# Designed miniproteins, single chains, continued (2), part 69

Each design is a single chain, and the fold is of that chain. pLDDT is the mean over its residues in the fold that is shown.

## One batch from the design tools (miniprotein)

Design m6390
Fold by ESMFold2-Fast:
Structure m6390 (fold): chain A 63 residues (1-63)
Amino acid sequence: MSGRELAEKAAKEALESKSGAAAATAAWDLQRHGLISEEAARRAIEAGRAGDYEAGAKAIAEA
C-alpha cells in the first residue's frame, strides 16, 4: 500500500471518528514510519490537541 493511500485512509478515519486525539495519533504513527513529513505531522498533532479533528485530518491528507 502506498504512503499516500495510508495517509488518505488515516485522514478519513480521523474525520469519521470526529476525534482530535485520533487525528494526532494517526499523524504521529505516519510520521514515525516516514509516510508524511515532520511538518505535516506537527500541524496535524497541534490541530488534534486543540480538538480540531477536521484540520488534523486535512493536514494528514495534504501531506
Scores: mean pLDDT 79

Design m6391
Fold by ESMFold2-Fast:
Structure m6391 (fold): chain A 60 residues (1-60)
Amino acid sequence: MEVKERVAASSDPASRLVFLSGSKEAVRAAAEAIEKEEGYRVTVLGESEDGSMVVSVGAR
């Protein structure tokens, strides 16, 4: 199953806001994959009104 991703620029050029939509399980798996695959720091900020999970992805 695929998770839809939308990336938005943040005020910090070293980080991006990522909106992940799908089932909560699929969104969790996608967030873990981003952290593991690229070595980025992933911080869960919360859930948006459309049910997307909002995460901050920072390079480290």
Scores: mean pLDDT 64

Design m6392
Fold by ESMFold2-Fast:
Structure m6392 (fold): chain A 86 residues (1-86)
Amino acid sequence: MDDLRRRADRLIDQLQRALDDRDLDRVRQLAQELDRLARQAISLQDYGLASRLYGAVSRGYRFVGDIDRAIQYAVQSSRSRRLARS
């Protein structure tokens, strides 16, 4: 649990730097890693963490111009946030 959250925070921070640097390839790589962590968070029933991670993935795909995937992950983020509050 704690290791997953620390890794998530590190990757989200790296994504923000890649977005600031406008590094499309790095953003794509980080979005894929964040998606993988989000699925792990779901399997651990950490829906709050999954929501944060899917939100970050959505931002990444929006930046690289993949609007369909950005919308898909924004929906997943919202659903996970609802589950966390249940």
Scores: mean pLDDT 87

Design m6393
Fold by ESMFold2-Fast:
Structure m6393 (fold): chain A 83 residues (1-83)
Amino acid sequence: MEIEERLEKALEEALRRAEEEMRERGIEEKDIENAVGFAEGVYYAEREYLIKNKPSEEEIRKFKEELENFALTMAEYNEKLAK
C-alpha cells in the first residue's frame, strides 16, 4: 500500500474510533464535530511532512494513536470551556 493511502486509512480509522468514544462519553455532537475537524486540520497541515519522511508501519500506527488521543483531548477541552 502506498504511503499516502496508508496515512489516509490511518486518519479515517483514528477519527472513527475517536468519534465512537466521544459519543460513548456523551459528548455533544457539535463538540465532536469541532474536535474531529481540528484533528483533521492538524493531519493535513502535517501531511506533506509525513509523506516526505516516509514513516514506517510502526510510526504510522503511533501517529494514528496520537490523532485518536488528540481528538479526544480537544473534545474534552471544548466541553470544559462550555461550562
Scores: mean pLDDT 77

Design m6394
Fold by ESMFold2-Fast:
Structure m6394 (fold): chain A 78 residues (1-78)
Amino acid sequence: SARDRLIAVAKALAEVATPEVREDFQRIIERIKAGAPLEEARLELSRAVQKAIDAGLDVDEITRAMNRAVAEQRAREA
């Protein structure tokens, strides 16, 4: 599902993020699991990604982590 894919992306980004930004991704995962609207979850995830970039996380590393997480989650859904 789209919700499960967002959780997978947030988990992957938490693994590569600094401790402060990792907490933001963990909070987003909990909100998605609690049934938060997908539009709100996407906006919160976008803001957390921007915070990670501002903190010095490489955009290419972010892109690779997100793409891997989506592909792995889609494979689990097949």
Scores: mean pLDDT 82

Design m6395
Fold by ESMFold2-Fast:
Structure m6395 (fold): chain A 86 residues (1-86)
Amino acid sequence: SMSREEVIEEAARLLAEKYKGQEDLLLEEMAKLRLQAEKSSPEEAKGYYDMYEALVRALEIMGMSREEIEERVQEILKKKEEEKLK
């Protein structure tokens, strides 16, 4: 059996290859996963956060820093929250 870490690392490698040059699509999906996790049970939320971690590692493989990734996801989340309040 594969560890959680090994599964996430393998997923990250596959995502980086598939979405090369499409960093914005991965960032949008990360924002969706974070919002979905907040609406989900703790057990379901774990799955969303595992996918989120795989996407972070994929974007790091693609040349983005963790700080840049988090900043850009936070900008997307802020825009989405502002749209919800209208």
Scores: mean pLDDT 82

Design m6396
Fold by ESMFold2-Fast:
Structure m6396 (fold): chain A 66 residues (1-66)
Amino acid sequence: SAEEAERRLSRLVQQAIEDINKAKTKEEIDKVLEKAREGLATLPPEFRDLAEQALQVLEQMAKEKL
């Protein structure tokens, strides 16, 4: 359902934020972003734009940490 997909999106984003904050090296950050991309890619097509926006925010957070 759309509600389940939205909940999954929120959980994937929250987990990625926590993992980025805990990461200590660029290699660890790159792995977190790769995992986030894979997870977001499993969402239904109607969530593609929201998933792309979420990934951009995560990538920006990663840059600010580096």
Scores: mean pLDDT 84

Design m6397
Fold by ESMFold2-Fast:
Structure m6397 (fold): chain A 75 residues (1-75)
Amino acid sequence: SDAEKAEKIREEAEKILEEKNLSQEEMYEFYLEYVESVAELSKEEQELLEKYKDDEEVLKQGVKTLIAHELREKE
């Protein structure tokens, strides 16, 4: 099922994030590089990214989401 596939991808993304052992600053750079490569950001979206760069939990969720997205596309 789609739910089972999503769960597997989420768990794999979590493991990859832990394996990378990224600092908060490295997570922010990872997120920013992805966004710059695939999306045109509005000024409002850029301001939100800068606001959340100091929020480790938000950054971790963002990076996990991006890793999960890449895993889904590669399968």
Scores: mean pLDDT 69

Design m6398
Fold by ESMFold2-Fast:
Structure m6398 (fold): chain A 66 residues (1-66)
Amino acid sequence: TGSAVIDVGELARATGLSREQAANGAIAVAQLHGGTARVEGDRVVAEGPGVSRERIIAGTRQLAGL
């Protein structure tokens, strides 16, 4: 099982999204890979098959913002 922990601010900068959009996107990406994710303070914690830091960042970039 893969896992990733990433700072929401870093994810927002990497994706061009707001912090809220980036966090929601990361949760959606984790779920698309059969995993789960949650916001813990200023960090997104994700776990599941195929979850990685690189995949969360790349997948979040591909999602429409909220």
Scores: mean pLDDT 81

Design m6399
Fold by ESMFold2-Fast:
Structure m6399 (fold): chain A 60 residues (1-60)
Amino acid sequence: MTREELEKSIEEATKRIRQEIPSIPNVKPENQQPLIDGIIEALKLILVGIDKAEERSKAA
């Protein structure tokens, strides 16, 4: 899996999450945007982690 493919997968997942969050019972409207922002931030951290792992693989 390339970094570009992973970035696109994260973008697609983010889009789906934005569409699904309003449909989740127990998520109040005022909490939806902070929740979406938190999930996006977590996905960015995962991307950074994978980017570092890919760098290690290229060094080997």
Scores: mean pLDDT 70

Design m6400
Fold by ESMFold2-Fast:
Structure m6400 (fold): chain A 76 residues (1-76)
Amino acid sequence: AEEKRPQIVEELERDVERFERRARESSGDLRQFYLDAAEVYREARREIAEKGVHPRDAAVRLTGRLLRVMASYIPA
């Protein structure tokens, strides 16, 4: 919601930092997954903070992008 936008932006920033930390502690495909996940959360933060996207819409887009990233690492 609009009234909680600053809190949501801060939460997403912390999620980005968490994934970047996991990437530094990992190697190979797992590290690349964490880097890709960090980018997905960074884009969601940018959409809310800089592009005026509603947090709910940004969350839907984040979920879709994250599922796409996950699919690239899961064998068919």
Scores: mean pLDDT 80

Design m6401
Fold by ESMFold2-Fast:
Structure m6401 (fold): chain A 82 residues (1-82)
Amino acid sequence: SLLEEAEKLAEEGERLFYGENQDPVKASILFAKAAVLYAKAGDLEKAKRALEKAIEAFNHSTGSPEQMREMAKAIIEAHKAL
């Protein structure tokens, strides 16, 4: 289901953002994708929280211009889904 897929993406995002081997770029993208799927599933509260985490991870990222563009694109798509 969309909800199960969203939860899996959000859990992977949590692991990458708060875990021992941090990857805030990938975490941001995964949280943004989770937000889209939560919104499509009708769970707007979880969608908003996932979007907030995507933005937080973006703010903690120091990636290349290409990585920054990909994160921004994912966040914009998540915002549009809400």
Scores: mean pLDDT 88

Design m6402
Fold by ESMFold2-Fast:
Structure m6402 (fold): chain A 74 residues (1-74)
Amino acid sequence: SDEELLEEFRRRVREALEAALKAGKTVPQIYAEAVRVVDEFLAENPDLTPEQRAKLYRIAAEEVVRAVKEREKA
């Protein structure tokens, strides 16, 4: 289902960005990591609709904002 696909993507992005934060990565490196995860997920799921793609970008943006705020808090 769409919900399961989006939940898997959110989990993958979150895990990658949490790992980047723990490794002391900079804000540009956190952005680069998010872009990498998006690109890999889109390559694995080439038949995604424009609506599903838009939801993936929204999730990625939300997770990046969260990670950047945690970086700035430290």
Scores: mean pLDDT 86

Design m6403
Fold by ESMFold2-Fast:
Formats: structure tokens, C-alpha cells, sequence
Structure m6403 (fold): chain A 66 residues (1-66)
């Protein structure tokens, strides 16, 4: 499931579950496409999530979801 993929990516790529949820919420609110890595990182940064954490998480999630 998507929730399982999110949890796995957060654990595997060294971000907290709270950072993962906050990054996804920020991307959703900004209307960013989850496949657009640059857009999702920008949205997460605007919401106060560290850029490095957002990058690792989004890349990991993209790999986990295929």
C-alpha cells in the first residue's frame, strides 16, 4: 500500500515519520506532482522541512513505489 511504502521509505532513507508526513502534506497543499521531485522539494522547503531530508525521502518513495 501507499502508506506502507511511505513508512518503508522514511525508515530506509533516514527521515522521521513526522518529516515524511509533513513533506507529503506540503506537496499536496502546493499542488505538486509527486513524480516532480523539484516541485515536491520546493513545497517541503517552504513548509520548513530540511531540503536534504525532503530529497532523500522523495527519492526513496519514488523508488519504493516504482
Amino acid sequence: SAEDAIREAAEKYGVTHEQAVRALDAASRAGANPLDLEGTIKAAQAAGVPVEAARAFYEGLRRALG
Scores: mean pLDDT 69

Design m6404
Fold by ESMFold2-Fast:
Structure m6404 (fold): chain A 99 residues (1-99)
Amino acid sequence: NPIEIVEEHIEFYRKLENAKNKEEVRKIFDEYLARLRELGVPQETLDGLRKTFERLIETKSIEEIQEMARMMLEFLEEQLERLRARREQLEQRIAERLR
């Protein structure tokens, strides 16, 4: 379910925005990868994400990570609203044509 994956991304970035230190960031990332694994995301993709995140922790300050998380959260919330609106429109049009 694409909407469910977007919702998990939103939860992940909300947690990152509120993270106070890099140890909390690592924990949030591990929990996120575990959740994506449960949703059936391939191991190759998960391994790539882990490497990307490790580089972010090494190269970025906590404030930079929080700012990136906030920007991504705003973007993903807008995408989720658009996806939900399109799904509702499709459901309405199908219902009208079944008259």
Scores: mean pLDDT 80

Design m6405
Fold by ESMFold2-Fast:
Structure m6405 (fold): chain A 102 residues (1-102)
Amino acid sequence: SMAEEVLKKIKELGEEAKKKNLDIKELAKKVLELIEEFVKKNPELVKELLEEAEKLEPAEALGASELAARLGVLAEKRGGEKGLAAALLAWAEAVKYRLEQE
């Protein structure tokens, strides 16, 4: 699926970040930019991202849900679709959490 391709690209970014000794916050920013680029080309990716988020470990899922709830309010203020910004940033946070578990 497209979500699986995005996750693969995110993992590749994580590997490159380790090689270059990048900060996790900088990696999360690059991940968010990558996800935004894919969503711009494939609006239906938001649904796939939410479905993939449900497969995360409970701790990861909890962190992503908390972030998604906060960002849903922010997305409304931006005049955009509430789910889009929340899903993108929830995915970035989930990936960041996964990398910290290494």
Scores: mean pLDDT 54

Design m6406
Fold by ESMFold2-Fast:
Structure m6406 (fold): chain A 112 residues (1-112)
Amino acid sequence: KDKLVELLVKASQGDKEAVKKLFDTFAGRKLSDEEVDLIAEILKLKNADEGVKVIKENLSEEEIKRLAYALTQISDIRSMFFYKMGDYEDAIYFSLEWLINLTEEKARKALS
């Protein structure tokens, strides 16, 4: 439980190893080094709007859909709602917003 809180907080700060382990653990898939670098950089920006823009500039529509799904597995339930409606940009936006605003307290509450 405490190790998972530490992992979430480190990932939210853009730690590449934490991002990689978080997605492997919760999304059930291993990210490529390029995907890890992209997500870590976005989380360091602390801006979900800029994060969505960077993703749209670097990924195809199919890759955006796959990333949106992976992000919904590790973030707020609202992100999954947007994904199910076919709104992948909003699914990514709210997932990133949840991650970049994640505190140790919020992570502990999410895991309780």
Scores: mean pLDDT 74

Design m6407
Fold by ESMFold2-Fast:
Structure m6407 (fold): chain A 118 residues (1-118)
Amino acid sequence: AAALLTSANAYLAAGNAALAALNYSAAIANYTSALANYTAALGSTHDATATALNNLGTAYLNLGNYNDAIANFNQAIANTSNPALTATALKNLALAYINLGQYADADAYAAKADALLD
């Protein structure tokens, strides 16, 4: 519904502002609300829903919650056919795996992202 989209866009903007302010807890809360409203309005397989998942994953990544970040990036990949959004999620997966010391997984995801951008 239009009201859910308006609310989702407002939560996404608030999440982006919180992320820019390095307030990762507020970013997570706002992106979670945006994700719920985008999913309800547009379904799971929409670019706006995948964008909210990528942004939520990024907030978790910055907070150091690498497992939560990985889960959100994997959901973004599963929920979009957009190569740019998929490449963004794959690059962020690579960064999460670097932080976990899993370099073989990081290299594989980075290579897959590069292939999608070419």
Scores: mean pLDDT 87

Design m6408
Fold by ESMFold2-Fast:
Structure m6408 (fold): chain A 64 residues (1-64)
Amino acid sequence: EEELRNELMQAFVDGDEEKMLEIAKKLGLDEELVRFAYKNHDVRLLNAILDRDEEAVAQLLAEL
């Protein structure tokens, strides 16, 4: 799962939305939140989603 997390971060940096969402689905992440983080280039939000840190995700979304 750490390998998939690193692959998702690589896809985010590479701008590969399709690959990023495919990996997010495999990890059981909220695909809508991952797509939102990608479109806003929000690395902090993406990391909070990957950490499954519900409180951090809520705080970061409130600042957007």
Scores: mean pLDDT 80

Design m6409
Fold by ESMFold2-Fast:
Structure m6409 (fold): chain A 93 residues (1-93)
Amino acid sequence: SMEKELLRKEVKKIYKFMAEELYKITKDEELYKKAMERIENEEPGVGELLEEMAKGAKEEELLAIVKKAAEYLLKYGNEKSKELAREELELLK
């Protein structure tokens, strides 16, 4: 399904964005490399690695990343991702 392929590409895109933003804060190069490898190879367990990286960030830093991720999807996402991002940003007001 073309919809499943587009969703997979969008999820991969946002995971890379979140891993990069978390790495800027945590500077945990080993965990960042593991996350990027799993994302690139489309392997399971990416969410668990991102959650582990998130432990090195403060609540306000995590909220800022969520807002940046939503703004990223508004700019570069497909129409469904843009709608979800608009809804998320409204909830975070």
Scores: mean pLDDT 79

Design m6410
Fold by ESMFold2-Fast:
Formats: structure tokens, sequence, C-alpha cells
Structure m6410 (fold): chain A 107 residues (1-107)
């Protein structure tokens, strides 16, 4: 189902971000990754609810908009100073973006 695809891809993203957090030594980057991870967990809950209640087309449109927003966030962060926190967030955003792209391809 659409919900199963979203669940599998977002759970993979959560694991990858948790592994990234586990190897991070910079305290500001760790805090940023921890906050981001909580946001991704909430996004998963939201997207699963949408997948159970909305049409396939509406889920696909929502995922496309989310991917576009993530691309803009990554571009904006790349214009900021290359701090450990900013680099960690860019990597986490890329993980989430790839996850949503894979979900969209499988739906």
Amino acid sequence: SVAEIIKEELEKAIREIEERLARETDPEAREALRAFLEGVKRLKEFLLKVAETQSKQEVQDLLRKAIETLEQDIEQLRKQPPTPANQALIEALEILKESLQKALEKI
C-alpha cells in the first residue's frame, strides 16, 4: 500500500539520520540533528495519516511539494557558513529528500 511504502522509506531515513547523529562529535551539530530527527518522526506520523485518508494522487502531489521545499532548504543552507551544524543539517535534509523521492517513485 501507499502507507507501507511511506513507512518503509521514512523508517530507513530515520535510521540513517540516527546513525549520522551517533557519529557526530560537534555539540551544536548533535543538537541540530536531534531536533531534525524529532521533526522527521512527526512528519512520518503526518504522512501515514494522509496516506490512509487521501487519494494516491493527493499523496503524490504532497510528496512532490515536500521534495521541492527540501531542495530549497538545502540550497538556502548551502549559502550559509559551512559550520558543522549546517553541514549535518544539509546531509540530514538530503537523506529525507532521497527517502521521499524513493517513496514517490514506488507509489
Scores: mean pLDDT 91

Design m6411
Fold by ESMFold2-Fast:
Structure m6411 (fold): chain A 63 residues (1-63)
Amino acid sequence: AAGVDEMTELSLAIAKILRGEISDDELNEIAKRLGITPEELRKKAETVERMRQAGLDAARAAA
């Protein structure tokens, strides 16, 4: 119901990185708005990807 907060914007940025739908320019602008480095933003995306892989491994074992 509220507007986007920093955590919501971070989550959306990570999703865009994982989809390959983000340019370096957009990545830099989002990182500036969040007060973090583009390197930190990429690190957070890597962490999310590891969690996603764990979920896929569980699903693959069940299939």
Scores: mean pLDDT 74

Design m6412
Fold by ESMFold2-Fast:
Structure m6412 (fold): chain A 130 residues (1-130)
Amino acid sequence: SAEVEEAKEQAKALIEKEKPGLEKRIEENKDEAQEAAVKLYNTILSGASNVEIAEAINTYRAALNLEPLSVSKLTPKFVSALKLVLQQIPVNPQNIYNAITVVEILSQALPAASPEELATLALEVLQQVA
């Protein structure tokens, strides 16, 4: 639909806008960023609660000197969609940041979408920005 395509383009545009700043943050925090990315991925694979996953996301963001994601954005739907996405991508700081960003934008733009629908759309966007 037109709404889905607009949401995907919004997510792509944000990733492209943030890419230079993200690459600099990763380079300046290389070891901490990689460790936090692996920890977040392992937390998701362990079948951790949505609360534990949300805490791991904000630990990852702190490793990049980013502000924590607001509690309003860490909805059960967002966390469920992100869990599905992260299971399908290689573990590195850039991929994890892009996954979080895409799922955040799509979940806000498409409030009626299920976690599975959000994950499918997010993976399509991530394939195009790889």
Scores: mean pLDDT 85

Design m6413
Fold by ESMFold2-Fast:
Structure m6413 (fold): chain A 78 residues (1-78)
Amino acid sequence: APVARSLVTVRNELALAERVAAELASLPPPEEPALLVIADEGDTTGAAELLAEAARAHGIEVRVFRDTSREEAIAAVR
């Protein structure tokens, strides 16, 4: 089954996370409430935390599922 549209899975992808954070910094904050869900699959690079901090800085609510597989995160958010 696919993940929810607002769910991002992070697997030690620091370079990708840095690129996404840079794009967020170039965009205006959302006019409407937005939610980003991050599934942290045992990230040791800080990618999940970097994404969460960047999104929150732009007025986006963030939920992080730590040490959680993609499958477990899907079950949690259904």
Scores: mean pLDDT 62

Design m6414
Fold by ESMFold2-Fast:
Formats: C-alpha cells, structure tokens, sequence
Structure m6414 (fold): chain A 66 residues (1-66)
C-alpha cells in the first residue's frame, strides 16, 4: 500500500467520524492510536501506518474544533 493510499484512507475515516460529532473525533483518535500500536506489535506496518495517519488527522480536526 502506497503512502498516498494510506493518506486517502485516513482522510476518509476522519471525515466519517467528524460527521458524528466532536466527541466521536476524540474517541476515534484514541482508538486509532491504540490500533497503530497493536498493529506495530504484530508487524503489520502498513495497517499501523494507516491508523497513525488517521490519529493525526483526527487530532488536527479536534484541535480546530476547540
């Protein structure tokens, strides 16, 4: 999976959570961070990177909403 594909997946996931409200964005960010850590532990680097990019997108959206 390319970086562009991973960024597109992360962006779509962040947008879906934002539609559910600001609290969902924060919860989604925490879940994405945890998923990135879990996938790194099992050696699934591509999935871990998608989760980390999702976390960063959600953190930015949450900060902008404050």
Amino acid sequence: MSLEEQEAMARRAAEQLLERGVESVRTGAENARRNAELHRKVGDEDTARVSELTYRQLEELYEQAL
Scores: mean pLDDT 77

Design m6415
Fold by ESMFold2-Fast:
Structure m6415 (fold): chain A 75 residues (1-75)
Amino acid sequence: SMEEFEKLLESLREPLRAYLLAKGVDEATADRIVDEVIRWLKENYDLILEEYDGSMSLEEYIEKVARDLADRLAA
C-alpha cells in the first residue's frame, strides 16, 4: 500500500543521509539530495512496482534505486 511505502521511504532518510555524508557530501547538499530522492520515489510509486521483477525483496530494490539516484544527484 502507499502508506506502507511511505513508511519504508521515511525509514530510508537517515541511512541515505549517512551514506552521502560518508562519501564526503556536505550536510546541506545531503539533506537536499535525500529530499529529492524521497520525493521522486513517492511520485514514481507505480513505475517502481511495474519495474520490480521479484529477484530481490521490494525493500532491497527500493534501497538500491534510492542509492543509485542519490549517487547520480551527488555527481
Scores: mean pLDDT 84

Design m6416
Fold by ESMFold2-Fast:
Structure m6416 (fold): chain A 76 residues (1-76)
Amino acid sequence: GDYEAKIAELEARIAEGSGEEKGLALVELARVYLEMGDYERADRLLKEAAALFGDNPVVRAAVEEVGARLREATGV
């Protein structure tokens, strides 16, 4: 499906990337899993991005945006 190709692309970007690009790829992968209804995996990826790249303001803003959507979807 469309998600399989997108997940493969993002996993490659995470494996090969560094800094902001890797952090944003982690957040985008979390967004894909959120859209698929895999809230546990989305949360894990957001926590990983925050732990590794929380000092980067662009990555932090992206984590906060997707994290807010995850909290709204889960009611927490």
Scores: mean pLDDT 85

Design m6417
Fold by ESMFold2-Fast:
Structure m6417 (fold): chain A 61 residues (1-61)
Amino acid sequence: EEFEKLLEESREKYKELHEWIAEQLRQVGLDFAWQLWEEGKIDESLLTPEELAALRARRAA
């Protein structure tokens, strides 16, 4: 079905975008990302649940 094909293509695009974002976060550093996240300057929708959990754990400490 054409819809399934479009969905697979979207998944590949989102995968590439997510990998790129992960590399950017790695370059910036988690400490800086944590500071931006606490100030509400970073969009949580761009983070994976695991990344968000790590930032929240740091905030709780």
Scores: mean pLDDT 66

Design m6418
Fold by ESMFold2-Fast:
Structure m6418 (fold): chain A 86 residues (1-86)
Amino acid sequence: EPLPAPEEIEAAIAELEARVGPESAEMARLNYEGVLAGPEAERRARAIELGLRGKKEGASDEEVRELAERLGLDEEEIELALEVRK
């Protein structure tokens, strides 16, 4: 699966920033950079996704931690998910 060209991603992030603001654009950039960095980044991207889903669903810190542990995330990745959940 070829990754999108960096210029296409930069254009999409700039358009997102213009529409919804810099916070959402920063989150999209972190997700993209996560995909580029390989297996460690895949786990980081899963942690971010879990945190965002937990925030949307109103999950507790304990529920997010339990799910992250079941997914095999380490303590650093669990802390990232909990931070994103806030």
Scores: mean pLDDT 64

Design m6419
Fold by ESMFold2-Fast:
Structure m6419 (fold): chain A 98 residues (1-98)
Amino acid sequence: SSELEELLREAEELLRRARELLRETNRMVDEGAPKEEIRRKLEEVDEVLERGRRLIDEARRRALELGDHESLRRAIELEAELTALEMNLTALKKEIEN
């Protein structure tokens, strides 16, 4: 459905944004940026990933209800990508902790 396609597109865009923010945050860590600046970026990543998780969960639920196997597969792939990004965020948070 067009609604399901929109959910998947929005989730993909949020994960793309999260990847870009994580790359920027990693660069900031490597360059010795102030901890408070890094923390603000990590909070932004958290918010984007939380939104992405909600959309992926909704897309997966709707794909199952519709018997849309292609959209279900796409949602599962996005869930795997989300999990990898969440792991990267967790690792980066540990790196900036004292």
Scores: mean pLDDT 88

Design m6420
Fold by ESMFold2-Fast:
Parts: C-alpha cells; structure tokens; sequence
Structure m6420 (fold): chain A 58 residues (1-58)
C-alpha cells in the first residue's frame, strides 16, 4: 500500500517522508532541504528515486 511504502522510505536515516494532503513532503535531515511530490504511486516512485540519488551524494 502507499502507507507501507511511505513507512519504508521513512526507515532510511537520511530523510523524513510525510503525506500532506495531496503531496508527499520529503525533508532531508542533513541540510533541511524540502522536496515535494504528488501523493500517488508515480510520486512515490519519484520520491524514492530522488532519495536514492541524494543518498549517493552524501
């Protein structure tokens, strides 16, 4: 489910992911950078990809 995927993303130490209305809000713990995605399956996939790419840079 979407909730399970959000929980999985939140298990990573680098980012906090939360659903705010129709948006997924990703906050990176290292610099406080905030990125927003649609709260749908495609938005979840884009958020996961973004987090993975960001993680490779730190």
Amino acid sequence: SMEEKIEKLNSRPIAEVRKEGDELVVTFKTDGKVVRFPADMKGLEEAEKYIEEYEKLI
Scores: mean pLDDT 78

Design m6421
Fold by ESMFold2-Fast:
Structure m6421 (fold): chain A 63 residues (1-63)
Amino acid sequence: GLTAAEFLERALAGEPVDRMIGGKKLSGVKPSERYRELGELARALTGELTDESIAQAYRQLQA
């Protein structure tokens, strides 16, 4: 399967992808505002799009 970083990059590029992140299923038939915000927060927290930064950002967005 895709890594979380690969999933988010492809979802933001408009590809239909599915991935479990932070214990929840994210489905991408279309790029969504949620995926953009997730990617921006992940980069803001760590400077990079990694599985760890995406998981951290996802947890913060759910708080």
Scores: mean pLDDT 61

Design m6422
Fold by ESMFold2-Fast:
Structure m6422 (fold): chain A 74 residues (1-74)
Amino acid sequence: MEEIKKELEKLKAELESFVQKLNDYINKRRPEALARRKKRLAEHPEEVNKLLQSFKDMLDRIKKEEEERKKAAA
Protein backbone atom coordinates (compact mmCIF):
# COMPACT_ATOMS: atom_id res chain seq x y z
CA MET A 1 0.00 0.00 0.00
CA GLU A 2 2.75 2.49 0.87
CA GLU A 3 4.55 1.60 -2.38
CA ILE A 4 1.52 2.72 -4.40
CA LYS A 5 1.49 6.02 -2.51
CA LYS A 6 5.18 6.53 -3.30
CA GLU A 7 4.58 5.79 -6.99
CA LEU A 8 1.80 8.38 -7.09
CA GLU A 9 4.03 10.95 -5.38
CA LYS A 10 6.75 10.31 -7.97
CA LEU A 11 4.25 10.64 -10.79
CA LYS A 12 3.11 14.00 -9.38
CA ALA A 13 6.71 15.20 -9.19
CA GLU A 14 7.36 14.14 -12.78
CA LEU A 15 4.23 15.96 -13.93
CA GLU A 16 5.31 19.13 -12.11
CA SER A 17 8.78 18.88 -13.66
CA PHE A 18 7.26 18.47 -17.12
CA VAL A 19 5.04 21.52 -16.62
CA GLN A 20 8.08 23.58 -15.63
CA LYS A 21 10.00 22.44 -18.72
CA LEU A 22 6.99 23.33 -20.84
CA ASN A 23 6.94 26.83 -19.31
CA ASP A 24 10.61 27.31 -20.20
CA TYR A 25 9.95 26.13 -23.75
CA ILE A 26 6.95 28.45 -24.10
CA ASN A 27 9.05 31.40 -22.95
CA LYS A 28 11.44 30.81 -25.85
CA ARG A 29 8.60 30.71 -28.41
CA ARG A 30 6.65 33.74 -27.20
CA PRO A 31 4.86 34.66 -30.49
CA GLU A 32 3.09 31.31 -30.74
CA ALA A 33 3.52 29.39 -27.53
CA LEU A 34 2.36 32.05 -25.07
CA ALA A 35 -0.97 32.51 -26.85
CA ARG A 36 -1.37 28.76 -27.29
CA ARG A 37 -0.50 28.11 -23.65
CA LYS A 38 -3.05 30.60 -22.34
CA LYS A 39 -5.70 29.09 -24.59
CA ARG A 40 -4.68 25.56 -23.59
CA LEU A 41 -4.82 26.37 -19.88
CA ALA A 42 -8.17 28.08 -20.37
CA GLU A 43 -9.51 25.09 -22.31
CA HIS A 44 -8.05 22.40 -20.06
CA PRO A 45 -7.56 23.76 -16.51
CA GLU A 46 -10.17 21.24 -15.39
CA GLU A 47 -8.19 18.40 -16.97
CA VAL A 48 -5.08 19.28 -14.97
CA ASN A 49 -7.15 19.77 -11.82
CA LYS A 50 -8.93 16.49 -12.52
CA LEU A 51 -5.61 14.62 -12.70
CA LEU A 52 -4.32 16.18 -9.48
CA GLN A 53 -7.66 15.55 -7.77
CA SER A 54 -7.65 11.92 -8.97
CA PHE A 55 -4.19 11.40 -7.49
CA LYS A 56 -5.29 13.00 -4.23
CA ASP A 57 -8.48 10.93 -4.16
CA MET A 58 -6.51 7.76 -4.85
CA LEU A 59 -4.07 8.48 -2.02
CA ASP A 60 -6.88 9.44 0.36
CA ARG A 61 -8.88 6.34 -0.57
CA ILE A 62 -5.90 4.06 0.04
CA LYS A 63 -5.21 5.72 3.40
CA LYS A 64 -8.89 5.66 4.35
CA GLU A 65 -9.27 1.99 3.42
CA GLU A 66 -6.09 1.16 5.35
CA GLU A 67 -7.41 2.98 8.43
CA GLU A 68 -10.83 1.35 8.11
CA ARG A 69 -9.22 -2.08 7.91
CA LYS A 70 -7.34 -1.37 11.11
CA LYS A 71 -10.48 -0.06 12.84
CA ALA A 72 -12.49 -3.10 11.72
CA ALA A 73 -9.76 -5.41 13.00
CA ALA A 74 -9.46 -3.51 16.27
Scores: mean pLDDT 68

Design m6423
Fold by ESMFold2-Fast:
Structure m6423 (fold): chain A 85 residues (1-85)
Amino acid sequence: MQSDLDRQLRLIEGLVDHAETLLKKGDSDGALAAAQDALDEISRFRDWVRQYASPDLQKQAEERLEELEKRVKEIIEEAKKIQEE
C-alpha cells in the first residue's frame, strides 16, 4: 500500500518533470502530450487512493496530487502560448 503510493507518485512526478523538460526545449506538442499523460495518471491514482487508502493517507496523497496538478496546468498554459493556436 505505502510502497504502491510512493511508486505511483514518483511515476507521476517523472511525467511532470518530462513535460517541463520538453517545454524548456521548445517542444510544445510534446509538452502538451506529456502533461495530458500526467493529468490522466493523476486522475486514475486519485480514484485508486479514494478506494483503497486510509483517510490520513488519502489526505497526504491529495496534497501531493494537488501540487503536481498545479505544475501540470502551468505547463499546459505555457505550451499553449508557444503553439500560437
Scores: mean pLDDT 81

Design m6424
Fold by ESMFold2-Fast:
Structure m6424 (fold): chain A 80 residues (1-80)
Amino acid sequence: SKREENEKMLEKFKRDSEGALEYLEENPDPEVLKKFKEHFEGVYEKLLKWLKENGDYELAKELEEFKEEVEERLEELEEK
């Protein structure tokens, strides 16, 4: 189903993002961090639009909550 495919897509995005953040937390690099922020925002905007257009508002909300968590972690990384 579209929902199952969208759930897997969101799970993959979360997993990939978490792995990149964990790497950055151990290996602080301002240039890599900036590139990650730009890439993350681009993928986030596309995925959020896709989920909303497909009526997956619950997954869209989960993605929005995940973005807030990522933005908090990125702010902490910028202070290192």
Scores: mean pLDDT 84

Design m6425
Fold by ESMFold2-Fast:
Structure m6425 (fold): chain A 69 residues (1-69)
Amino acid sequence: SAVEEFARKKLEEIRRLMKEAGASEEEIRRVEETIEKMVAQGVPKEELEKILEQIKADVEAALAAKKAA
């Protein structure tokens, strides 16, 4: 439950950033499904945290590049 709650909160944040960056609904759904599958498979919280942090960093970099152009 703690891992599921953590993943849900991080996915909500990433979803918001992806929408702001102009990501499609298909791209957002793909990320959500991937993380949900990892949670269902019992991937450790530490590994999920690293993956979610990387996704967030990539989205933030894309958003910054879009604003700088």
Scores: mean pLDDT 80

